# Designs tried in a protein design run: designed miniproteins, single chains, continued (4). Part 34

Each design is a single chain, and the fold is of that chain. pLDDT is the mean over its residues in the fold that is shown.

## One batch from the design tools (miniprotein)

Design m13233
Fold by ESMFold2-Fast:
Structure m13233 (fold): chain A 87 residues (1-87)
Amino acid sequence: SEIAKTAARFTGLAIRGIGALLDGDKAAAIESAREIEAIGKDLEKQGRYADASQAYAIASKIYAQAGDEASAKKLAEKSKALAEKAK
């Protein structure tokens, strides 16, 4: 299903981002976070606010660990707003 394909792609990117952080490769971690953010934007356009909120939350955490505090804060705020919208 389309949901299963999106979930598989998201999981793969999250694993890549975490792996990059463990290896000290902040650039690769930021790249994976950007791809997860793009998935979040697509989910948001589809009205899938709960799923978009989760994608933004994970991307925010990876950005924060990679040292991109501005992107981390921006996505953390979007994640919270979309979680409220999904209620």
Scores: mean pLDDT 86

Design m13234
Fold by ESMFold2-Fast:
Structure m13234 (fold): chain A 82 residues (1-82)
Amino acid sequence: SIKETAEEFKKELLAKGMTEEQAEFVALHLKSLLERYEKGESIEDILKRVGLAAQNLVKAGILTEEQARIAEELMKKKILEF
């Protein structure tokens, strides 16, 4: 299920105009967060980590501020659907 969720998420990011490289980095972060959630980390802490991941991708020059907002929103939706 984590693998399928990450693959679907990557396709959605590509559909939103992200590059293959950007989509891969963001999907990797979602996969890591879902693994933490499956290990029993609270949903509240997982959602806080989503914001930090998006901010770090902007700081690294991988995402723009606008792309980070889109990525954060979509990551939160995927986590809540999981």
Scores: mean pLDDT 86

Design m13235
Fold by ESMFold2-Fast:
Structure m13235 (fold): chain A 71 residues (1-71)
Amino acid sequence: MSKEEIEAEIKLSLARMMLSVEKLAPVPDPELLERAIELAKEAIKLAPENKELVEEAKRVIEEAEKLLKSL
């Protein structure tokens, strides 16, 4: 695994954790949701050839954006 792929996996893991916490919160924090979106986008840029990572990152972005729109 390349350094870029390791960094992408770390960023995606952080984004997933942040999204999961905010989904359980009674009022999600828009700054944390925006940070989760940024981390997921950075993960895609670092490992665009990793299809599984890209699909998971896109899912995180879509879910976080939906929560932001509901605020």
Scores: mean pLDDT 83

Design m13236
Fold by ESMFold2-Fast:
Structure m13236 (fold): chain A 84 residues (1-84)
Amino acid sequence: ALDAEIDRLVARLGELMSKAQELKEKGLQEKADELISRIERAVQEAGDLMRAGKLEEATRLLRQAVDEASKGVEQLENEAKKIE
């Protein structure tokens, strides 16, 4: 069901946000703050869509947000390794 998928995607975004928060402490504050801001906006927009009963649109937005945030975290983790 879309509800279960949305819950899973929101949980995944929470994990990615936590990783971005850790990257702020590794000298990547500006890029990590930008990534966190994008995740927060995606979660807020998805929440608005869910309240409006637009579960399919919320799911598509969250899928895209997870893909983009996953790539962003991976890029920042690679940059952090170069700083160590």
Scores: mean pLDDT 83

Design m13237
Fold by ESMFold2-Fast:
Structure m13237 (fold): chain A 70 residues (1-70)
Amino acid sequence: MKLPVEVLEGFLLKHLDVPSEEDARRAAEQLAPYDLETIAGLLATPLGISKEEVLRLLQEALENPEKYLP
């Protein structure tokens, strides 16, 4: 399953210290074509946590998208 761009943008804004909402949107658009495993691998280092922890957070966002929508 793939995360919607809007949910992924909200996820990045909540968990990653991004300079602006525009930076989060650009990152979300670039990441959206990838599967959750790939996104988790790409975000592990920026978030400073394990790939497995990022994957769990992404799966939670997919199950509860309303927590990350505006």
Scores: mean pLDDT 78

Design m13238
Fold by ESMFold2-Fast:
Structure m13238 (fold): chain A 99 residues (1-99)
Amino acid sequence: ENAKKKVEEMLKLSKEKSSDSFIKLTRLAQEVIENGDKEALREIAKVPEFRPELALAGLASTPEQQRLMAEILREVGADASLIETVLELEESPGAKKAM
């Protein structure tokens, strides 16, 4: 709904580079992921500066949400290494050891 406003807020927070702005930025990205707002995720992912924050927010997300984020990152042409990082969070060493 407010995808452009959220992107603008995240851009300002990213430039501040403080612990408070980092926490708020990560929380905002997490809320967008949890709400499943694909349009907002696409708009945020178009800004290269936010792609690492989206990957980090994926750390606290479900595997389904991590896959959604990886797909959106591919759609906006994000670096393959960043997309692989999001997917590796699903396949952490502790999650896929020998069963």
Scores: mean pLDDT 66

Design m13240
Fold by ESMFold2-Fast:
Structure m13240 (fold): chain A 91 residues (1-91)
Amino acid sequence: SIEKILKAVRALSFLAALGELSEEEAQKYVEKIFEELRKEVPDPEESLKLRPKIIEAGDEGEKEGREVKKNKSKEEIEKIVEEARKILEEI
């Protein structure tokens, strides 16, 4: 679903902002997100209409990651990271 893709984009950007993704992990999830987007929206014109929502999801994830990094303990961050990783694994 499109909602699942947007959640994955947000989770990816969130984890990247926290420094919790290796370059290899980030690349793997970017590739999975693009593959799922291609399956859900095969029409390139319709796919392009989603670009603003994808950018917004990425921006919100990055912002949330920066806030969590400043305001949460290491143990709390580890729990939140596990939840975000589950969202990415569901793609």
Scores: mean pLDDT 85

Design m13241
Fold by ESMFold2-Fast:
Structure m13241 (fold): chain A 59 residues (1-59)
Amino acid sequence: MAAAQALVDAVRALIAEGRAAGLSPEEIRARGGRLIGEFQDAGAPYEAIQAGADVVGSV
């Protein structure tokens, strides 16, 4: 689904930017969790939330 891809892309961009900025894995995961929460509050479907969470969990 387009929504799942959009969230995965947003999370991947956040991880890349966080690593470039020298953030710890814990800080990157915290920021990723907040981004996922924002998508959930905006009505993102369950499969999109799960896809984003899986990417954050890979950090």
Scores: mean pLDDT 81

Design m13242
Fold by ESMFold2-Fast:
Structure m13242 (fold): chain A 60 residues (1-60)
Amino acid sequence: DRLERLVAEAMEREGLPESLRDRLLETAEALHRGFRMTEEDLEKAVELAVDVLRIDLAAQ
C-alpha cells in the first residue's frame, strides 16, 4: 500500500513512463526485503530502485 504510493510519487517526480511502474515496484520491494529495511526506510528503498533503473536506462 504505502510502497505502491511511494513508487507512484517517484514515477511522477522522475518522469518515468507507466510501463516501468511494475519494474520499479518489484525492484524497490526486493531491495527493501533483501536489505531488511524498516517501514520508515521504504522511501530509501524506492530512491535506490530509481537509481538502479536510471543506471540501466542510461547504459541501455
Scores: mean pLDDT 76

Design m13243
Fold by ESMFold2-Fast:
Structure m13243 (fold): chain A 97 residues (1-97)
Amino acid sequence: SEEEYLARAKKVAAELKEEAEKIVKEVEEKLKKGETPSDEEFMAYLQAKLLLEILKTDDVEKAKKILELAKEAKEYYLETKDAKAAVEKLEEELKKL
């Protein structure tokens, strides 16, 4: 039934949300301490942050902007290798939404 699929989807989303929150927190704590995350850690952060921000909105246009901002943060990081600046710029732009 649709109710069973919805309940299972919500459970999976909740499990992914908890893990995503842990990834975001770990990378933010590293940056706050002046430590540099690895490329793998930064990419995991970006995907986790994207998931959490998308889950907060029912607005399709806002979701599209979140995707665009995540892509811009990824491109900035790949060009500069400055994870702290990439995260700070992403957070500033997300606050404007």
Scores: mean pLDDT 81

Design m13244
Fold by ESMFold2-Fast:
Structure m13244 (fold): chain A 61 residues (1-61)
Amino acid sequence: SEQDRQEVLASLREVAEHLKDTNPELAAKLNELVERAEKEKLSAEEIQARAKAILDAHRAK
């Protein structure tokens, strides 16, 4: 739903804000996902899947 999508986007923005000083590269990638999600009207599920992929890729480094 639109509410679920907005909640996911808000959570990503909050995580990016907390990471901006300690991990600016990860914060930038999460902010890019937020912009893409708003432009392309991605579903909450797609946003969550892409966020997980970004976080998993970061942990693998």
Scores: mean pLDDT 81

Design m13246
Fold by ESMFold2-Fast:
Structure m13246 (fold): chain A 65 residues (1-65)
Amino acid sequence: GAAAREAEAERIAEEAERRATLAVIQGDYKSAADALREAARRLEELGFTELAERLRQNADKVLSM
């Protein structure tokens, strides 16, 4: 149902942000951005376009660090 998809979307976003944070701490900005962009693509496929856009914006910010 919708609640289950919303929970899955939040899990995808949280996991991507966690992996991105760890990659940034290690100086691996490309891996951080890649994790956020992969999650954004999956979220877009699930219909969460605003959340996907937020993750893409975060990926762009990481690459500009």
Scores: mean pLDDT 86

Design m13247
Fold by ESMFold2-Fast:
Structure m13247 (fold): chain A 71 residues (1-71)
Amino acid sequence: MTREQVDEILEEIRSTDENKYEKLAEKLRELGVNYTVEEVKAFVDGLLSLGPEYFSEEEAIETAVILAAVS
């Protein structure tokens, strides 16, 4: 998967008017990773718990997409 493909997925998540985590879970399933919305939220919350200097919400979401893309 290229950086451009990751950026396209991230833009789709950013453009959603409602639940970003539902959209993230949908995109992860398209990449072959079958997380529930709760599992996706727990993953993002785990990264955010490291502190805002390490991960923003956008960076945590990007990390989830990249990890799915390289699996």
Scores: mean pLDDT 75

Design m13248
Fold by ESMFold2-Fast:
Structure m13248 (fold): chain A 66 residues (1-66)
Amino acid sequence: EKAKELVEKGKKAFEAGDYKEAIRHFWKALLLDPNNAEAYKLMAEAYKKMGLDSTAKIYEKRAKEL
């Protein structure tokens, strides 16, 4: 419910190029639903767009383990 709303807000921020704001929304989604694989995948993509590839790989791995 609320986690899905935060994921959607994060996606809109991501599409606008606001990767820091996108990550903030996805992180809040994970606080409500810690096993949300979609939020982890989207955080990984946002970190890649910011050039933080090592951090992105951590989130990709967590998404795959869920």
Scores: mean pLDDT 84

Design m13249
Fold by ESMFold2-Fast:
Structure m13249 (fold): chain A 56 residues (1-56)
Amino acid sequence: SSLLEEAIRAGERMIAELKKLKQQAIADGDAEKAAEYEKMIEKLEEQLRKLKEQLE
């Protein structure tokens, strides 16, 4: 339970940071980096969804 909750919080923080990096890449006109960050966000959101399901 504790480790799972810590993993969820860490994942949420990482997604928030990646979203900021993606927005910066968009502002810089770096479409390739923006797409890379989006892929990372999608993978982490999928993992986070599965972890949250384990708490229910």
Scores: mean pLDDT 86

Design m13250
Fold by ESMFold2-Fast:
Structure m13250 (fold): chain A 63 residues (1-63)
Amino acid sequence: SVRVGRISAEQLYDAILTAHKVEGMDEEEARRMARTAVSAGQASEETAEEALKRFKEELEKEK
């Protein structure tokens, strides 16, 4: 189910996966990172925007 201001784990997973496939990240690695971000986001009760932003910032730091 979708909640106002928050999204399901599946929606967050798909958003992260799609973003990183566009950036040319390996598909398997993108899926692994998406699963990790979803788990972290669910545990901390982050919004989709906050979780995705943190994930993208971490990737930029590694490049």
Scores: mean pLDDT 59

Design m13251
Fold by ESMFold2-Fast:
Structure m13251 (fold): chain A 82 residues (1-82)
Amino acid sequence: MVKELLEEREKLIEEAKKAFEEEKDYEKAIELYKKAKEILEKLMNEEPMYGRGREGLEELEEKLKELEEKIKEAEAKKKKEE
């Protein structure tokens, strides 16, 4: 379960990055980043003890902030292109 959620998150981030950088489909990028963020928030809140201890939780929190910044950037680009 946890490994599958992490793999799904990575795939969503890769697809979001492709949509943002290559396709310039900011709406799709926003949707994919939001899905990746939801998976990460679920891991942090519902699976806080999943095998990574304190250091793992700090890394997940940092990745969450990174996803929030990517969503904000994509939303700004979408607004500019509309």
Scores: mean pLDDT 71

Design m13252
Fold by ESMFold2-Fast:
Structure m13252 (fold): chain A 92 residues (1-92)
Amino acid sequence: MIKVTVEAPSSVPAGSTLTFTATAEGEGIDAVYVSIVDEKTYKILASDIGAPGTTVTVTVSNLEAGSTYRVIARAFKDGKLVAEASKTVTVT
């Protein structure tokens, strides 16, 4: 069974740093792609790639008050997307 987990706070104070983690496990997974997207501008602020069974840590600073971000982790097996998880973070 393939499992993707994203850990992020539901909110962070404006001007602070957001740190989030993602892990993907399962037989035959090649990689996990992790990204953070600004829901207002639809821009990718940061992204990283991790190996199966490892924890990918991403840090983003200079977050704008009142903005909402989506953290997404996608697991691939044989070049195919097999699992996805996401969390929403609001900046207060």
Scores: mean pLDDT 81

Design m13253
Fold by ESMFold2-Fast:
Structure m13253 (fold): chain A 57 residues (1-57)
Amino acid sequence: SRGDEIAAKADEISRILRARGVRVPSSEVFRAARRAVETGTPAEVVADELAARARAA
């Protein structure tokens, strides 16, 4: 299901962020994962965007 795809993408994004030592709230990760599934964006690209936003904040 689409929900399963979003959960899998969120888990992948979270693993990448954890490996890079970047902390992002789970709500932000799930929001980004939903958009990534809708747009076909790879998890690594989304993780890069979230990490950049976290550093800018």
Scores: mean pLDDT 83

Design m13254
Fold by ESMFold2-Fast:
Formats: structure tokens, C-alpha cells, sequence
Structure m13254 (fold): chain A 66 residues (1-66)
């Protein structure tokens, strides 16, 4: 559980770092691919946690530009 949760939160960190050098569209695509991998490895609940964390980071980045 802790390892799976750490993996989900790592996606959010990766999304934040990529957003410094990549477009938001590229970062969203990266997040989608990583979340799919987590769903296959740990299941839908962990994938949903990763999605929510990544979406929160993306929303924060978009709000900084608004």
C-alpha cells in the first residue's frame, strides 16, 4: 500500500518537473501514460489517486498562467 501510494505521488512530482520544460499538452499525455501503467500494476484505486494528484498539480500550473 505505502509503495503504491508513493508511486502515485511520484507521478505528481514528475508532472510538476516536466511542466517546467514541456507544454501542458505534453505533460497531460505523460500523466495519462503513467497513470495507465499504475492501473495495470496496482489497480484502479491507486490510478485514481495518481490522477487526482496529477490533475491538482496541472490545475495549479494553469492557474499560475491565468
Amino acid sequence: EDEALAAAHEVAREVYQLAKTKSLDEVRKFADERIKELKEKYGEEVAEMARRSADAVLAHIENEKA
Scores: mean pLDDT 78

Design m13255
Fold by ESMFold2-Fast:
Structure m13255 (fold): chain A 63 residues (1-63)
Amino acid sequence: SDAEKDAAASVAAAEAGDAAAAGTGGYQWMLNSKDREAGRKAAEAAARGDAAGAAQYSVLGAK
């Protein structure tokens, strides 16, 4: 899958301070991932505006 690319896009968005873009990536990845726990944590972080946390969890589950 392209989970690594989705995670990289989420990290880039988080570095730019764009929590919404980071959150969008996290949600798409969660729907397609086998690492549901990491995806859920990424989505939760994005939902509360924690772009850095969203990217961190996205990267951890991106395999």
Scores: mean pLDDT 58

Design m13256
Fold by ESMFold2-Fast:
Structure m13256 (fold): chain A 90 residues (1-90)
Amino acid sequence: MERERVLEELEKLREEVERAETVEELEELARRAEEFLRKHAEDEEVRRKAAEVLRLAGRKLLELAETLEQILRAIGLILRAIGVLLDLEL
């Protein structure tokens, strides 16, 4: 039950990232995805979906970034997501 709700919430986060237009919105969505990664570190499917959300948020954040700090945060999100996805696909 709870796991199914987590997967549904991650799907919604992915959709919200695709629609997001501001840096602040993308940073909040990325923070929520990272919380799922942290709380469900042992669930492969949750980790994969959360990493996908982080990767999408990071890519969009790079397009909207206006400061060096925002660019570095975006790169960090992308690298974090790639690291998780590579670990799962090996």
Scores: mean pLDDT 81

Design m13257
Fold by ESMFold2-Fast:
Structure m13257 (fold): chain A 90 residues (1-90)
Amino acid sequence: SDIEDLELAIEGLEELLEKVREEEDDEKARELAIRGLEELLKKVKNPIASGGLQGLLASLKTNNMTREQIIEGLEGLIKKLKEKKKELEK
């Protein structure tokens, strides 16, 4: 279901966010975020979640994002997907 797929994306992003927070090096945090997002994209079918994951992945690959910027990007996407899940539950 769309709700289950959004939950999968949210849970995977929250796990990835914790791993990124544990990395002190910007380059390692970026590599970890890229790998995590690519793995989630293989599992997530929902177009909104997939689109958000693809957008953040593109930003990570084209910009020299700092660890702090990566954390902000992950938190923003998690918030957006949680709001979308809430809309679908009503």
Scores: mean pLDDT 85

Design m13258
Fold by ESMFold2-Fast:
Structure m13258 (fold): chain A 83 residues (1-83)
Amino acid sequence: AAEKIFENIEKLEKEYYDEIRDVAEQVALDAGLSPEEARGLATEVAFLVIARYAGLDKLPSKEEIIAEARELAERLVQWLKER
C-alpha cells in the first residue's frame, strides 16, 4: 500500500493515540484490571484501532474512532478475564 497508509498512521497516532489509549485504559480499569494490565491493554487497543482506520479511504469521525476503541477494549477485557 502506498505512502498514504503510513501518512494515515502518523496522523492518527498524532491526533488520536493518547485519547484512544486513555479511553481503553479507563474501560479496563472500570472492569477491574490492574493499572499495569489496563495500560498494556490500552496500548494494544490504540495500535489496533489506528491500524484498522489507516487502511480506510475515509477516516471516520473522532466519536466513531473512540466508540470503536471502547468496544475493542471491552472485548479484550472479556477475553483476558476468560484466561
Scores: mean pLDDT 79

Design m13259
Fold by ESMFold2-Fast:
Structure m13259 (fold): chain A 80 residues (1-80)
Amino acid sequence: MELAEEVARALRAGDLEAAQAAEERLLAELREMREAGDPRADELLVEAAELAARAAVEGGLVDPEQAEADLAAFRARVAA
């Protein structure tokens, strides 16, 4: 979760380089969790996506309506 908050902060600040670096670290940790069979990995991935989408909306990078639609589709795919 700490890395997801870091991605969100960077996105709100418009610091795409910092956001990318934090996202790479977050995805690496989530991949390790999935490879270890940790059942929290999918839940944490969804939570990270929600935080990033909210931050992108707050930063003016994406429309709230589109962000909600994308999150709904993403949640459905993870749940399947």
Scores: mean pLDDT 77

Design m13260
Fold by ESMFold2-Fast:
Structure m13260 (fold): chain A 76 residues (1-76)
Amino acid sequence: SLSEKLRKKMEEARKELLEKNKKVVELVVEGASKMAEYLGKGILSDEETGKEYFEKGSKESNELTKKALEERKKQK
């Protein structure tokens, strides 16, 4: 039963971390989703338009990463 108690404690610790950092996690997931969307659009576009989509995806993902870092600072 020690294994079950340890598993429970680890699960509770993960839930607490996710709840405390829910906003940070949401921003990271949003950034990843936007990057995936723009990568898909870029691949399906012509070379010049594709380059613009890749650049836009990188910029928006970086902005969301900056917001996630600021949210993390507020939690310290």
Scores: mean pLDDT 79

Design m13261
Fold by ESMFold2-Fast:
Structure m13261 (fold): chain A 74 residues (1-74)
Amino acid sequence: SKEQVFQEMAKEAQNFKDANSSLLTPEQKAIMDEIIKAIQAGDVKKVEELVKSIKDPELRSQMSHLLSRLKQRL
């Protein structure tokens, strides 16, 4: 189901945040929390906007790959 996909992808984003917590700035943690919230809400457009707003190219790339996988599973 779509709901299961959103919950699994939100968990993947949370696991990424937790695994990289010591490497993320407070601003990056805040945007990760907003991305997780948007995925949980099923708001793909909001996830796209948030990912595009990420200034760090490595974090943006990682979140872009997560978004691509989310879209492929829907």
Scores: mean pLDDT 88

Design m13262
Fold by ESMFold2-Fast:
Structure m13262 (fold): chain A 92 residues (1-92)
Amino acid sequence: SKELKELGERLKEKMEENGFKAEVEIKGNELTITLEFPSVEQLIGAALRLIGMGIDGYEVEIKIEGNTLTATIKAENEEELKRALEELLESF
């Protein structure tokens, strides 16, 4: 979806404005976010926001390797993924 891709690009820009080096990929109803961060405090903040998505009913997987956090968020459909992206845009 063009709209989902545009929301993903906005999310990437917002995360970069907040000090992360960010990559965002959308495949169907699945969102993958990769963040590089300079501090543990930024890592904790990002992880808590992503955990919040799981509490809100999305399927969330978080992996941390070195200074990189990768989160995969799966919604039940593209409309739910659009809601997930809007929530993340408000959180970051």
Scores: mean pLDDT 82

Design m13263
Fold by ESMFold2-Fast:
Structure m13263 (fold): chain A 55 residues (1-55)
Amino acid sequence: MVVVTAEAEVDGGRGRAVAVDGEVVEATILSGPSIESGVRAALAAAEEAKRRSAE
């Protein structure tokens, strides 16, 4: 079992995601000037965590 936590920043928003064996299990907004920027950052973090955990 490979657990990866990733963070991303998009449009001033910051997000964090956790993935296990190529599956995203959690994604959260850490900060941002808007909910939209935070959601974009969380999605970017989820894609990165998924990619890294699938290795």
Scores: mean pLDDT 80

Design m13264
Fold by ESMFold2-Fast:
Structure m13264 (fold): chain A 69 residues (1-69)
Amino acid sequence: ELEKILEELRKLLEEAGVPEEEIEKLIQAIRDGDIETAERLGVRIALQIPDEKRREFGRLVKEAMELAK
């Protein structure tokens, strides 16, 4: 379900040191189905996290956006 994926996203980003404010903005954009904003925030956040976590981050964001559609 969407909430499960969003919780996994939050934990991954918290572990990667992303500010909580940025995490909440991304999660809210996904919940609202605002794909354009979610994509812009996702790219900005991806550049802030370790390479090893970027692929998992991208997969979680894609899955969450598909569920929110």
Scores: mean pLDDT 81

Design m13265
Fold by ESMFold2-Fast:
Structure m13265 (fold): chain A 65 residues (1-65)
Amino acid sequence: SALEEAKRLLALGVNPLLVATALAVKLLEAGYSEEEALRILVEELGLSRETAEKAVKLAKQRLEI
């Protein structure tokens, strides 16, 4: 799953903001709300709220929403 792939990339030392942004794009495309995507990034990936908020913002910019 995209979440399992994101967890693996974080374990390999990939930049958390890049991983979070890629996952946020997939979540928003799948129909999750911004608040749901933010919660998943914080609770499932263990990211700070600040990093998760930046990732969701960048994902929205890439999707033009």
Scores: mean pLDDT 86

Design m13266
Fold by ESMFold2-Fast:
Structure m13266 (fold): chain A 60 residues (1-60)
Amino acid sequence: MPSTKEKILELIGRILRLIGEIFDLELKRKRGEADEEDEEELKRLEEELKELMEELKSLK
């Protein structure tokens, strides 16, 4: 079974990947190239990030 420390490291890895995807979409948005689908995707990624941050906090 993964220890609490192993779960924390895995969650941090997932959070970092999501942050990367959010930054790519934010860059596209800042360039004025983002469409409605990109805005919806950004919202989904932001919500997923919030959920993972809450999960990480619950493991403390």
Scores: mean pLDDT 80

Design m13267
Fold by ESMFold2-Fast:
Structure m13267 (fold): chain A 72 residues (1-72)
Amino acid sequence: SLEGKPPTPEQAAEIDKYIAEGEKAYAAGDYQTALDYFSKASDLAEKAGDLRRAVEASVLAIKAAVELTVSK
């Protein structure tokens, strides 16, 4: 399996914080800030071996990137 070790509570909290900040930025229409936070969350989740959160953050980052592409 490619699941790796579970993240520490500290790593999980940091990943969740970045996802939450990205969601706030996305809701505000700040897609660049959203992309930055989701990218940080995805990178941290991947390094921590948290594949579920890494995939979640990556999908959110793609959504933010698409919005940047269609916004001018």
Scores: mean pLDDT 82

Design m13268
Fold by ESMFold2-Fast:
Structure m13268 (fold): chain A 56 residues (1-56)
Amino acid sequence: MTEEERQAILESYEKNGGHVIKTAKELGLSKEDVAKVIIEHDVEEALKLIKAAIEK
């Protein structure tokens, strides 16, 4: 999956109010592919928040 496709998934997911199924249908992707991108993004954001809290 390209970085451009990943960004499109994240933007579509936000536009659809966090609805994975709707996002998958709009982009012509599987629910599995969309969920994988969202999980990876969520983990990265959680790690950033934890690091910021520890550093303060």
Scores: mean pLDDT 76

Design m13269
Fold by ESMFold2-Fast:
Structure m13269 (fold): chain A 67 residues (1-67)
Amino acid sequence: FGVSPSVKDKVSNETIGLAVAGSIWAIAGDLELAVELLREASRKAREAGKERFSRELERSARELERL
């Protein structure tokens, strides 16, 4: 699912950047790099106390790793 604008405004631009970069690399076919970037974004989101967003990013990384 998408991230609402309100949540996006409250989340670190760094964390969003990593999540977006991971998605772009997945589309480009570099699944290993995509997984790494999504896991790093998940870790940073968790450190920022955003557990739901961190869980969502971790799930996305696991789905890609499963491919």
Scores: mean pLDDT 69

Design m13270
Fold by ESMFold2-Fast:
Structure m13270 (fold): chain A 54 residues (1-54)
Amino acid sequence: SDAELRRRVLAAAAEILAENPDATPAELIAAVAERLGLSPETVARILSGEVPEP
């Protein structure tokens, strides 16, 4: 589900920022993608609030 995926991405981003507050947006996206096994493009889209709907 997209809502669960979004929640997981936001939670991972918050945890990574707590561990590395100096992370750039690109580094944050890459770290979240690696932690969750997602593409960086998917993570970037979720963090920007854009979720594809039919």
Scores: mean pLDDT 77

